Designed miniproteins, single chains, continued (5). Designs and how they scored, part 73

Each design is a single chain, and the fold is of that chain. pLDDT is the mean over its residues in the fold that is shown.

## One batch from the design tools (miniprotein)

Design m18536
Fold by ESMFold2-Fast:
Structure m18536 (fold): chain A 100 residues (1-100)
Amino acid sequence: SKKEQAKEKLKPVVDEVARELMAVDPSLWPLLAQKKFILENPEEALKYLKEVRDLIERQAAAYEASPDPELQAKGARLRRVSDAIKKLEDELKKVIEEMK
């Protein structure tokens, strides 16, 4: 079905975002450890991911403003995680449209 094909397309994007997040900070993993929830409840997951991305972008801005070069590097990595989450949001929008 189109719904199952959409879920199969979404799975590698979720895996990519999870990998990026783990590479930045393992403590952020709980934010994306809900792969089953994301696949089964895409509309609620879309709202959740937008809130997570807003938090990550605020933290990235705070780190980038720090005089500590290690924190600046973390900020840059969080920007990349934010980009990956946005990609997941875009794929979730496609899945939601295909389920209608």
Scores: mean pLDDT 73

Design m18537
Fold by ESMFold2-Fast:
Structure m18537 (fold): chain A 90 residues (1-90)
Amino acid sequence: APSVKEQAQAQALKLKDLIEKHLSPEEKKKLDEIVKEFLASEDPIEQKKLLQEMFDLFLKYAPDVPEEDWKKIQEEASKIMELLDELEEE
């Protein structure tokens, strides 16, 4: 079974895929940088900050999103937050 860390990384990549559909190529590069830092981090507190940076980027450049896509983005973010809470307890 995948570890909590591996699950958090997989969910972060899924969240990236959902967000990048609404971004320009230049904005996708900014998202890629944040995701790289998230995947490289061993600190769940830093990963929570980077997750917030992904959301801030998304809200800045893609304020109008179909309700279905918004719900999926929120669900994936919630899953990542739960996994990061588990990692923080170690």
Scores: mean pLDDT 80

Design m18538
Fold by ESMFold2-Fast:
Structure m18538 (fold): chain A 56 residues (1-56)
Amino acid sequence: TGFEKLVEFLREKGWTEPVDSMAGIMTALRKLGFSGREIRDLLEEVGLIAPVKLPE
């Protein structure tokens, strides 16, 4: 799955803490300043979620 790609991405962004779950990835991305939309786009890009349009 895209989990390993997201862990590598977090390491590239300077995240040094252990990441062992999707909840950990979501927390790390928020701590790094990513918005909910940016996190959703990253999850879609790595294939962990289906492409979706959020309602306005």
Scores: mean pLDDT 72

Design m18539
Fold by ESMFold2-Fast:
Structure m18539 (fold): chain A 85 residues (1-85)
Amino acid sequence: EREELEAAAIAYRELARGARAIVEGSDAEEVVAASARRMTQTGTAEATVATQRLAEAYRHPERAGAILEEAERKARELEAKVEAL
């Protein structure tokens, strides 16, 4: 359904926001906490995966760049699916 795809896209957008803050080294703790909170509110399976990936990026900052790239790609794919509905 459209609503599920939109919620999943939001989860990956929040993952990208958190991972970007980690890569840039700016207010990462605050941004990561806010992103995790917003992802959890979507209630999707994608939110669970995205939250785990964000935790990985926070604990292993060297992986944050790859996680950011994946999150941005996934968000674009989901947004394209919403547009196609």
Scores: mean pLDDT 80

Design m18540
Fold by ESMFold2-Fast:
Structure m18540 (fold): chain A 58 residues (1-58)
Amino acid sequence: SRADVLRATQEQLRLIGDFVDQLLANPQASPEQVKALLEQHKAQVDKINAELDQKLAA
């Protein structure tokens, strides 16, 4: 539904904001820590997209 698309869009924007906040809160982050944060956020985005795809396919 359109509501699911809007929710997914809002959640993606929220995740971008959270990612930026985490980087700003940890300016001493090593390359390994930054990579871990990137992988975590990618997994969250992938989950939201998978859920949205299932709802659109139904």
Scores: mean pLDDT 78

Design m18541
Fold by ESMFold2-Fast:
Structure m18541 (fold): chain A 105 residues (1-105)
Amino acid sequence: SNEEIKKKLDELIKKINELALEMVKNPSKYEEKLKEIRALFDEFIKEYPELKESVERALKDIEDAMEDAKKEGWSEKALTKFLFVTMAALSDIYVAVQQYIRKKE
C-alpha cells in the first residue's frame, strides 16, 4: 500500500542518517557502517524493485562522498560535505517514491 511504502521509506531515511552520523563520529568504523547502509538499501530494493535505479544512484553518491572524505583525511569540511551528500541522496529517493505513488493514483 502507499502508506506502507511511506512508512518503510521514513524508517530507511532515519536509519541511514543515524549510520552517517556514526561514521562522522568514528571514521575508523566506516567500513562496518557502509556495509550496514548497503544492506538497508538492498532490502528496500528487494521489496520495491521499481525504485532500484534511484536507490542504487543514492548509494553510489553516498559511497563516493565517503571515499572523498577518506582521501581528505576525514577533515571537518569533507565530513560536512559527506553529510550534505547523504541528505541530498535520501531526498532524491523520497522524491522518487512520491512520483511512484502518484503514477499509481
Scores: mean pLDDT 87

Design m18542
Fold by ESMFold2-Fast:
Structure m18542 (fold): chain A 86 residues (1-86)
Amino acid sequence: IPDAPSPEEAARIAAELLKKAAEFLKQGNRSMAASYATAAGVVLASVDDVPEEIVELFREAMRALDNGDYDKAIELAEKLEELAKS
């Protein structure tokens, strides 16, 4: 099979991409924010057996980005990164 990241690695990468999406949204760059948010979702979807808590935090971060709440999106991405470390 192609070299796929572990669920932990995928969650870490997704958290980094979500933080970048939130930063671009804060700058008013909606196109780049959407691109990075989509990339985060693709990374998580590429791996089986991602914990439900990580999936739920990702969904909450996506809702925050959709609402333009970049501060909330960053907070949720940081929580996702912490879960990925455990």
Scores: mean pLDDT 80

Design m18543
Fold by ESMFold2-Fast:
Order: C-alpha cells, then structure tokens, then sequence
Structure m18543 (fold): chain A 74 residues (1-74)
C-alpha cells in the first residue's frame, strides 16, 4: 500500500540521514519488525546493527517499540 511505501521511505531517511523523528523511527522499526515476523532473522539483525551504528541503541530500541505498535494495528 502507499502507507507501507511511505513508511519505507521514512525508514530510509532514518538510516541515510540519521533522522530520529518519531515518523522516521516508526518506519525503521516497522521494517525491522516485518523482517523478524517474516523469519528473515539474519537480515533483521544486520539492519538493526547498521541502525544502532547510525542512530544509537536508545533510538533503535524506541524505533522497534513504535514499529511494533504500528504492526499490531494492521
């Protein structure tokens, strides 16, 4: 959907530009949660590690919380 595509664009902004806004963190966390739910555990771990290097662990933990909330509303 367009909403999922928009969340993907926000995830890219977080990773490429270091944007720590709630919208960008939600997109990033949503992508990580989707990868884990799809069983892509190794890919999810690599994305998480890249994100922690760029944004810091605290921001990534917050992103995953926000992404989990977004996933639960599907």
Amino acid sequence: SEEIRELGAKAERALEEGDTSEESLTGLGFAIVLLEKAGATAVAARVRAQAEKKLGKENVDRAIELGREAYEKL
Scores: mean pLDDT 81

Design m18544
Fold by ESMFold2-Fast:
Structure m18544 (fold): chain A 95 residues (1-95)
Amino acid sequence: MEREKMVKEMEEEIKKLEEEGADKEVIETVKKIKKEIEEGKFGKAVLIRVEYLEKTAKRKNKASEEVIKIAKEAAKKGMEEEEMLKLAKERYEKL
């Protein structure tokens, strides 16, 4: 997907989270992902997303933890961001 569209979507998500009074940790994580995408560091943006999901999984459920493990391995292997997200979604649906 085009970087400009991703940045716009992230900006809208941040505004929505702020309006809903979401946790500061969630808002800050989304802001960090947006900044890395803006700088063209897609792999790093993916890693930040995966780290956030890991923290969330530790508090909520084990299914998310398995998806995070797969996503981390894919990111370290230099997989395309979109391919890695697709893999994570497919695994999550099967858990």
Scores: mean pLDDT 63

Design m18545
Fold by ESMFold2-Fast:
Structure m18545 (fold): chain A 85 residues (1-85)
Amino acid sequence: MQLSQRATDLALQGRYDEAQRLAVEAARQGDINGALGTASIMASRGQQQGITVAQAARDVARQQGNDSMVQTADNVIQTGQQRQQ
């Protein structure tokens, strides 16, 4: 929770590399929902870092068998890809 909260604040400040680092770590610790929140902000802004975080969160969700979170991560990845065009 603390890592993803800080990652979200960093993403809102435009500090995308630091936000990615903390959000990926949050996902690895099982905070998929928090990591996807940070990923969504960056992906909506067309930042590659958002796609990278969403991919990490998707991998963790798949390992847990959490199909709902896999779908959420796929939506964030798709949004980020569309915003980069």
Scores: mean pLDDT 87

Design m18546
Fold by ESMFold2-Fast:
Structure m18546 (fold): chain A 78 residues (1-78)
Amino acid sequence: SMDEQLEELLREVEETLEFVKNASADYLSLEEWEKLLEQVEGAIEQTKKLKSELVPEVIKKLEELKKVVEEKIAKQKA
């Protein structure tokens, strides 16, 4: 079901968020961080199109992940 897919996505996003928060900015190249940012932005736009009570929570976690990835990119450019 859509809810099962969103629950799995939420779990994967939470796992990725915790990993990225603890990762060094040097863990990925600038190009790899920028590609991840594009993927996260795409996931936000696709998730917004879905109808489920889980959508707001998934969007919230994706937005948190986006912010952390942007912070890694900023550190690489400094």
Scores: mean pLDDT 87

Design m18547
Fold by ESMFold2-Fast:
Structure m18547 (fold): chain A 63 residues (1-63)
Amino acid sequence: GAERALRRLADRLGLSEEEARRLLRNSLHNPTVLGMLKEVMRDAGASTDEINALIDELKEELK
């Protein structure tokens, strides 16, 4: 689920999984940047369900 979307984002952007996770967390309140990152994950072959699972996991970590 979430781990697959994160790995695909990291690979596509040339980042570590930790760097990609940090980028996503910092982008949660920026709908333009978050939308761009979601498209990168889709282009890399992540499903909408995998992307949503990752975003929901990151939002829970901030509560």
Scores: mean pLDDT 83

Design m18548
Fold by ESMFold2-Fast:
Structure m18548 (fold): chain A 114 residues (1-114)
Amino acid sequence: KEKLYKYIEEVAKAIDESLPKFKERLDSLNLTPRQLRLLRIAVALVKLYRGKTGPVTEEDFEIALAVVLDEKPPEFVSDEEYTMLRLFALYLESKFPLDTSIEEILKSYFDEIY
């Protein structure tokens, strides 16, 4: 669990540091606070699922945006992976108060499955 918790902390930090690069695109979409949190959860799940701790990539952002907007996944992600990711993201977003941090949400998720 300690290794998983450090990995979650690294992913949460990477999102906080790199997601601002997409601010112009996010602002243009006029997302609700709930949709913004769903996006952040989806990005975090993409990174965790693919074993990546680096900055949010365009691919990570495109997958997360498809989750939030209920769109078809990009061709580079399978329908099965996308469906599982989307269901988990929606479940986590619905389960926690809006003021819950992504780090807290993810740690709670790993506590549930481990």
Scores: mean pLDDT 79

Design m18549
Fold by ESMFold2-Fast:
Structure m18549 (fold): chain A 62 residues (1-62)
Amino acid sequence: METYTHQIGDTTVTITLTEDSLTATITNLTPEEQPQVDKLLALARLRLERLRAAKEAALAAL
């Protein structure tokens, strides 16, 4: 499980990643910061996919 907080201008994004889930809490979102928030969420989804692949590989090695 990974939890990190990212500040994008006035917008605060807290992301919690588990092996099979992504939870994002966004506060003070502005329309001007929406594209940067969307980019961050896309990167978090890519990381989730990689964590799932790494877990499957580790389980296969047991």
Scores: mean pLDDT 78

Design m18550
Fold by ESMFold2-Fast:
Structure m18550 (fold): chain A 58 residues (1-58)
Amino acid sequence: SVEEQLEKLKAGVPLSEILKELDEQKNLETRFKISMLWAIEHTEDPRAKEILQKLLDG
């Protein structure tokens, strides 16, 4: 789940390792959501953050 992957990120697991595991599991939905959450957290453009958040929310 997205929540499990967020807990791993908070625990200090590298994003690259999480994405690799999700790719091996063919879990494209969770991979997409985690990548989007990471992009939102690391994007400084408020407009880009808003667009990414809307894509995540549906």
Scores: mean pLDDT 76

Design m18551
Fold by ESMFold2-Fast:
Structure m18551 (fold): chain A 107 residues (1-107)
Amino acid sequence: MQLQLSPEAQAWIEEMVNAPSLEELLALMDRFFNDPSISVGEAVYLALEVLSRAPAEWRPALADWIVEQMRKAGLSDEFIDYLRDAIERDPTKAVEEFQKYMRDWAS
């Protein structure tokens, strides 16, 4: 089972994966999270997918930013702590684990 991304979310992914710098990537992600057509679940899923594809040197800043956005969105402290730990251990596996969590949440 996969999350169905909106056309708007898919357009954001294309811009993010082509960002020439971490600063521009963070600016695009900030605009994406403030887009009212995008659900919180889609935004977090996309952010984790971008994190897994990002250069290793950008991952700590991206992870910190994602955690802060999830906290602002009202996600539970237990879930945020779990994701932070998962990202620090294996960003690619964190994406897979979060996709499973979001499927269960959407059910």
Scores: mean pLDDT 69

Design m18552
Fold by ESMFold2-Fast:
Structure m18552 (fold): chain A 68 residues (1-68)
Amino acid sequence: DEARDRALAERIRELAERFGLDEESTAGFATLLGKYKAEHGREPSEAELEELAEEARRRVAELRAAAA
């Protein structure tokens, strides 16, 4: 259970590094990935992982705009 979540977190770190995500975007990416798996009951494809990373960046940009 928690061990699987930890392994997933390490995988997310590697993917975040590959996609060039900062800390805020990485946290958003992890949340989006968790929601995706909960909704679809499967792991995302490589293309879907890239889309989730871009969605995380958009979320950070929108939050920064709202904070202005």
Scores: mean pLDDT 76

Design m18553
Fold by ESMFold2-Fast:
Structure m18553 (fold): chain A 122 residues (1-122)
Amino acid sequence: AARPPLILIVDDDPEVRAELAEALRAAGYEVITASTGDEGVALVLMYGPDLVILDYDMPGMSGLEALKEILKAFPDLPILMLTGDPAKFDEALAAGADAVLLKPFPTEELLATVRALLARHG
């Protein structure tokens, strides 16, 4: 049997991280989490996740800066960006995000997007 896909969640909000991690684990994925962009970049290098879910708006290293650093090392790694600001959607896609979800989103949309990205890259 194939190993479950490993998903990294990078978001500075502990409640959002917990909700996303619970939904993805319930769907059968392995999940690791980071609270900063710098930690997220380090965990990508250490664990090699199959997909990264990355919040756009974080203190210190922004989601865009983290995205660019990840894609320098792993240009084919699927990245889903999360933002509460529709003005950031086009910039995230232009920077190399594979998909962007606008907060708030239903759990079903998150899971459908993750499945689509993993199918495209697996």
Scores: mean pLDDT 85

Design m18554
Fold by ESMFold2-Fast:
Structure m18554 (fold): chain A 110 residues (1-110)
Amino acid sequence: SPLDRIRRNPNDSQAWRDLGSIYFGQGDYDSALTYYDRSISLDPNNSQSWRNRGRVYFRQGDYDSSIRDYNNALSVSSDDDKPIVYRNLGRSYLAQGNYDLAQRYLDLSR
């Protein structure tokens, strides 16, 4: 389990991300944010942790925080991963009512 991995190595960024994903799936957004924050602190170059935290903020309706996290994810994403981040940015701008930016990012996601 992620908890067993963290007990063995508290610097396992992926285990903290996995723990965040478990709590996100349970609707415990506060715990999910805490564990994703730890994952990002340990490995800020991992796009998945930024994307996952942005998704939590999106579910909370905090579109400014979700857009910030997705932009951080984009800055560390591989070219193969950029389309998923563009889609997440487009969805967040759409939810915020910024239709021009939403269309631009959704077009980039193809």
Scores: mean pLDDT 92

Design m18555
Fold by ESMFold2-Fast:
Structure m18555 (fold): chain A 89 residues (1-89)
Amino acid sequence: VDLNSEEFQRDILRALAEIEAAIDKVEERHHGPLSDEEKIDRIVRFALSLVEEGFTEEQALEAAELYAKNLGMSDELIEKAIERVREAL
């Protein structure tokens, strides 16, 4: 397995987005529902962390969208989250 292969990176990004969404759902079960603003802030921080780890801005945006979709966010909230990520990058 080549860690720099596009396919491998795409699979890792998908897995990371799923893990982050799963953690948030666990937190909601124990501490109550996350606000839309808290979800967006978490997605932005996730995307920024990916860029810091050496992923491209495009890869970070794709992962951010997957994270938002896995949280069950509406299309309108997903669009707002992606806009915030673009502003932060």
Scores: mean pLDDT 82

Design m18556
Fold by ESMFold2-Fast:
Structure m18556 (fold): chain A 80 residues (1-80)
Amino acid sequence: SVDERLSQLSKDRQIERLRTLIGLLQLVLSSEEYVVEKMLAREKDEARKAKLRAELAANKALVQAQIAELEARIAQIEAE
């Protein structure tokens, strides 16, 4: 897996790769939030708005959890 490949690199390279992944996840989150906010501004159906907000909230929670896991892994590597 990706994790097994990362374990074969130097600490600096491992941290660089993890920071790159965090940056990509942050970009995805920002892009999704932007698109959904534009959709919500144009949507007049309250049921559809509720669905869009719920889907965005669920996706944000998943992405934020992944970022937190990667940040924890960086902290672990830096502590070694």
Scores: mean pLDDT 85

Design m18557
Fold by ESMFold2-Fast:
Structure m18557 (fold): chain A 78 residues (1-78)
Amino acid sequence: AAAEALIAVAEALAAVSPPEVAERLRAIAEAVRAGAPLDEAKRALARAVAAAIEQGADEDTLALAAERAYAATQARLA
């Protein structure tokens, strides 16, 4: 459940992030699929989001993408 939500959020954020940050976010999703510790993945995700904002990604767009991905994953797993 937590792993699926983190994967969905990372992939959704990648779609609205600059290319180099998108690659980092997809790598985080793949690491979680491979069994990486969730605490490590969460820290990596937070750093990637900060990098996206620093590189000019719209913070509101990132927040909305993450919220929608989380909600969709919660609905699918219920």
Scores: mean pLDDT 84

Design m18558
Fold by ESMFold2-Fast:
Structure m18558 (fold): chain A 110 residues (1-110)
Amino acid sequence: SEAAERAAERAREAALRGGRRGAEVAGREAGKSSTIEASKGGKKGAIGATAGSIGGSGGWASARLGYSPEEAAEDTGSGVLATGTAGGEAGEKGAEAGAEGAERGAREGA
């Protein structure tokens, strides 16, 4: 959905602005927030939560493994998009929560 794409872009931009430490925390918080919110949506939400957990962990892992902040930010955005795409309306809410988590995490890590 367009809303999921906007949430993914917000998460990517937030992670990128946070620098190396901010990108790490943004990825972690995006994955956590998107998974929690999407899981509230029943079966479709659970599918979105699974996709978001995999993708959000990717952003955190990329940052921890020493990949560039740009690569960590792209992985974080991709995880948020996967949550919004796979989980229906519940996934879209998860994607929005993931974007907010990324923005919060980037500020904490900066």
Scores: mean pLDDT 70

Design m18559
Fold by ESMFold2-Fast:
Formats: structure tokens, C-alpha cells, sequence
Structure m18559 (fold): chain A 73 residues (1-73)
């Protein structure tokens, strides 16, 4: 698997394990590169860290699952 696919898989894993700060670290390079889904997931995980609202985590996980599918090709 490419490095990109592996990093996004790790972000998804950490988000599911309730480690949003670790998930954010794996997303940061893709956020900087202007990847739209990475920016959206990054923002949602930051909101989850700030608020504790599980809705942001759940939405971020959905985006990360779509990204894993896209990068796994």
C-alpha cells in the first residue's frame, strides 16, 4: 500500500480508538497539500478535541473511511 493510504488508515484507526490528536498528526501533511477530504476531517477532529462532541468524531470517521477507499486504489 502507498504511504498515503497507510497514513490515512492510521488516522482512521486512531480516530476510532478515541485518539483524535494522533489522527490529526497523520492527516496534517494531506491538509497542507490541499486535499479537500483531509482538510474536512482535520477540522472535524479539531472540533471534537475542542468540544468533546462525538458527532464531530463520527463525521470525521465517515470521511476517513472514504479516503481509505480512494487512496487504497
Amino acid sequence: MSKGAKDIEKALKYAKENKPEEAIRYLLPYFILGEEDARKAFRLLQLYVATGDEKYKEEAIKILEKMVEKYGK
Scores: mean pLDDT 81

Design m18560
Fold by ESMFold2-Fast:
Structure m18560 (fold): chain A 70 residues (1-70)
Amino acid sequence: MDLVPVSEEDKAFLKRAVEREMEPTEEMKASLDNPEGVDLGLVIEEARKQGAYGVEIAAAVILSLHRRRS
């Protein structure tokens, strides 16, 4: 489990998707508000558990873009 540096714009997009499609867990809220990075793996897993497919897709896209840029 590694923290992914996510831009504030991408964090805002992800938070908006979370608010629209699911109820964030305490762990997910802490991850999304972490200035050092976001645990996108945790976000994807929790979104999948709640059937929040838009959040799962959004987090997966951000993770994929980070891997491409790294």
Scores: mean pLDDT 77

Design m18561
Fold by ESMFold2-Fast:
Structure m18561 (fold): chain A 80 residues (1-80)
Amino acid sequence: GLTQEELNERLNKIAKEFNTSYSGEEFLRHLLEDSGADINKLIEDLIEAKDEEEATRIIQNHLPIDEETARILSQKIFSD
């Protein structure tokens, strides 16, 4: 599984790819700001994800987004 440091590094990489002014944690916070989801619990669950399929399910459970968007985020987190 990913460590918290590895997850934060990948999220920062994703944020940079989308040309955002936010860090990886802030990028996730903005995705969650209208949903009321627990960002700390999302990060904790994502650390335990072993692959992109599991990460997709975790993201879908925490965020009010469709499976396609969750899968894209998961792929970016788990792709080199």
Scores: mean pLDDT 68

Design m18562
Fold by ESMFold2-Fast:
Structure m18562 (fold): chain A 81 residues (1-81)
Amino acid sequence: SEREEVRKEAEQAVRDARLGKELYEEGKKKNDATKYAAGALLLIGAGVQGSLMKKKAEELGDEEAVKLAEEAMRIAGMEPL
């Protein structure tokens, strides 16, 4: 169902955001340009995906998926105001 797909995508966005933040912070701490860049790209992708999934979750009335999407956006620094 579309609800299941949106939830899976929102959960994936949270995982990508967490991994991206970890790589970004490790890259900064260790002066590892590759990890820093990889982390930044994952965070950007997770923030975009989170934004898209939030809109779809709101249209479907899936409050849990909305919260997951918002968490991904927050971790990515794209907090939904």
Scores: mean pLDDT 85

Design m18563
Fold by ESMFold2-Fast:
Structure m18563 (fold): chain A 80 residues (1-80)
Amino acid sequence: MTPFEILAYASSKLPKALASGDPEVLLETIREVLELAKKYAPKNFIEKYIVPLVNRVIDEVTDPELRAQLRKLVEEILKK
């Protein structure tokens, strides 16, 4: 799986997860995208393309507690 394939996958999956209205689906989709990015993409690509895309989706979340939880998930996954 190439970094560009991960970006394409994220660009398709993240809006659908957001539109589902299910917090669990959104959490699992963000986790999946970030884990795939960590496995197959260099750090610079993740910071430049994947993190901004994920953050854009999180910014569309209206629940401030869920938004904070998603931000922490991103930090925890990327820190490892």
Scores: mean pLDDT 83

Design m18564
Fold by ESMFold2-Fast:
Structure m18564 (fold): chain A 80 residues (1-80)
Amino acid sequence: TAERLAALEAETERLLREAEEHIERGDFEAAKEALRRAGEAAAEAAALKYPEEAEAVRAAVRAQTEGQLELVDRLKKEAE
């Protein structure tokens, strides 16, 4: 539904902002958790928006989330 899609997109944006704030504060574990939740919401939103390619878009979003988590791990090591 359009309402569910809008809610998932809004949740994704909110969680991405929370992740940025956590990174700025050096709270990398909280940032990773926010990124994981944002990735889950984004994957579901993408699948609703592109239902014929749902599996492919979910996989793409998951790959993006994994890259973001790896980046945060690198930042955490550098901030020690």
Scores: mean pLDDT 86

Design m18565
Fold by ESMFold2-Fast:
Structure m18565 (fold): chain A 84 residues (1-84)
Amino acid sequence: SEELEEEFARRLLEALEEASKRLPEEAARAALAAGVHAAFQGVSEEERERAVREIAERYGAPEELVREAFEAGEELAREYLERL
């Protein structure tokens, strides 16, 4: 449903705004996008942890906050997929 896609996009933008209060916007965006990708592709736990570390290192951001944004993106994507 286009309506479900619009709702998912809106919630991702809200999550980006929230994460960007404590992270550089580029780091928040990268983390959320990586989380969405992880949910859609069904990546391994090792790949999830590696993505978080690589984003934290790339943007000089706290790994804990990057992981939080990653998990937010992953959760929103899982919710979207479950409603299809």
Scores: mean pLDDT 88

Design m18566
Fold by ESMFold2-Fast:
Structure m18566 (fold): chain A 69 residues (1-69)
Amino acid sequence: EALPKLSEEEIREQAEKLIAYFKANNRPEQAELVEWLYHRAMLLLGIETEENLEALKKLEELIEKQRKE
């Protein structure tokens, strides 16, 4: 299940795509949320704490939700 199995490059690429998608579809609040979660996930890759792992899981959830919408 959703654990930080994504590489740093994969996380960046997915976040950039998702941010661009929300901006293009006039959903700036969602784009801002993805930017925030991405920043938290990047901090997690440097420091592995339970709190940071939850931030990464939320980013993965957002990406999956976007695929369904």
Scores: mean pLDDT 66

Design m18567
Fold by ESMFold2-Fast:
Formats: structure tokens, sequence, C-alpha cells
Structure m18567 (fold): chain A 101 residues (1-101)
């Protein structure tokens, strides 16, 4: 499970061509292993990760981020309802993100 999510997030880092995200993904995954998380908390952490990717690379990466978050939440075994709620939250919060210049 965690290896599959790491592979998904690493592929996102590669797709957006981000050395920073390539180094950050292992740290993010380690954080998920350190604390017992509810499905809702896990969804929130992945949404927060996706928002950080959008902050670093701009709104043009939103479709790639949505697919990576969706695939990761499915790999964790979350319900489709919870996945869609997380993605709706990601889209809403993404509109408020100011990219790094």
Amino acid sequence: MLQQVRDILQALADAVNSPFLQFYVPLFISGLETVPLSPEELAQRLVDFGLEVIRLHGHKVLPLVEEAVRASLRAFGLSEELIEEALERLRREAEKVVPLK
C-alpha cells in the first residue's frame, strides 16, 4: 500500500519535473507511517500535499495532482464517496492557492 502510494506520488514529481518533490515524497510517506490516521485524516493529508504541488508549480498541474491524489486514496482503500469529497475540497482550495513566483 504505502509503496504503491509512494510510486504514484514519485510519478507525479517526475511528471511535473520537480527535484524538490522527488526528495519530499519519501518524507511525506514517512509522515503517514509515523502516526495512526483515520481515512478522513489520510484524505486531508493527501489534499494538503496536492495543494503544495499546485503552490510550487501553478494551476496547470491540477489535473495531474487530482489523478495522483485519487489513485493514492484508492490505493489506501478509501470509499469513492470520501475520494470525491477530498477531490472537491482539493479543487475548491486550489482556487485560493497563490503560486510561487
Scores: mean pLDDT 82

Design m18568
Fold by ESMFold2-Fast:
Structure m18568 (fold): chain A 67 residues (1-67)
Amino acid sequence: MTDERARHVQRLARDEALRQGLSEETAQQVGDLMGQALRAVEAGDDQRAEELLQQARELMQRGQEES
């Protein structure tokens, strides 16, 4: 099921962000974006999935570089 898989990916992405020292708020946003990206792929919206994945990467990088 897409929802269960998306939830799993969301949790893994959030956990990884937390391990890298990102705030809980940013980690939640990264998780949400990764889950949404998986749902977009399953819906056949590859362009949306790529945009969401790029946003997640940017949040991960900005969270680490925020002084």
Scores: mean pLDDT 79

Design m18569
Fold by ESMFold2-Fast:
Structure m18569 (fold): chain A 105 residues (1-105)
Amino acid sequence: GPTPWSELPEEERKAAVDALIAATDGLVDWARLYASPETVEAVRRAAEAFRETIELLKKQGKYDEAVELGIEYLNRLTQALASGDVDALREIAEEAEKRVEELKK
């Protein structure tokens, strides 16, 4: 059966976090080809704040929280981008930016 997440080597858990960041970079690249300039700017801001949040959690050894938030944010970014919902993208960016500030305390 599959190895439980808590029993995975640290390198494999880090690789999972890095894969989530790479997927978010892919959304920005997709937006640059198919979305309006305003949507591209909003996605880039949200993706940057998401990356900072996940990288801080990774730095703190909080891989479980990093993966959980990474999946949540990636799903929300994908839905907002697919609908061109700039307001939703801004909300995601603001939430992630606030989370970055809390994690730096």
Scores: mean pLDDT 80

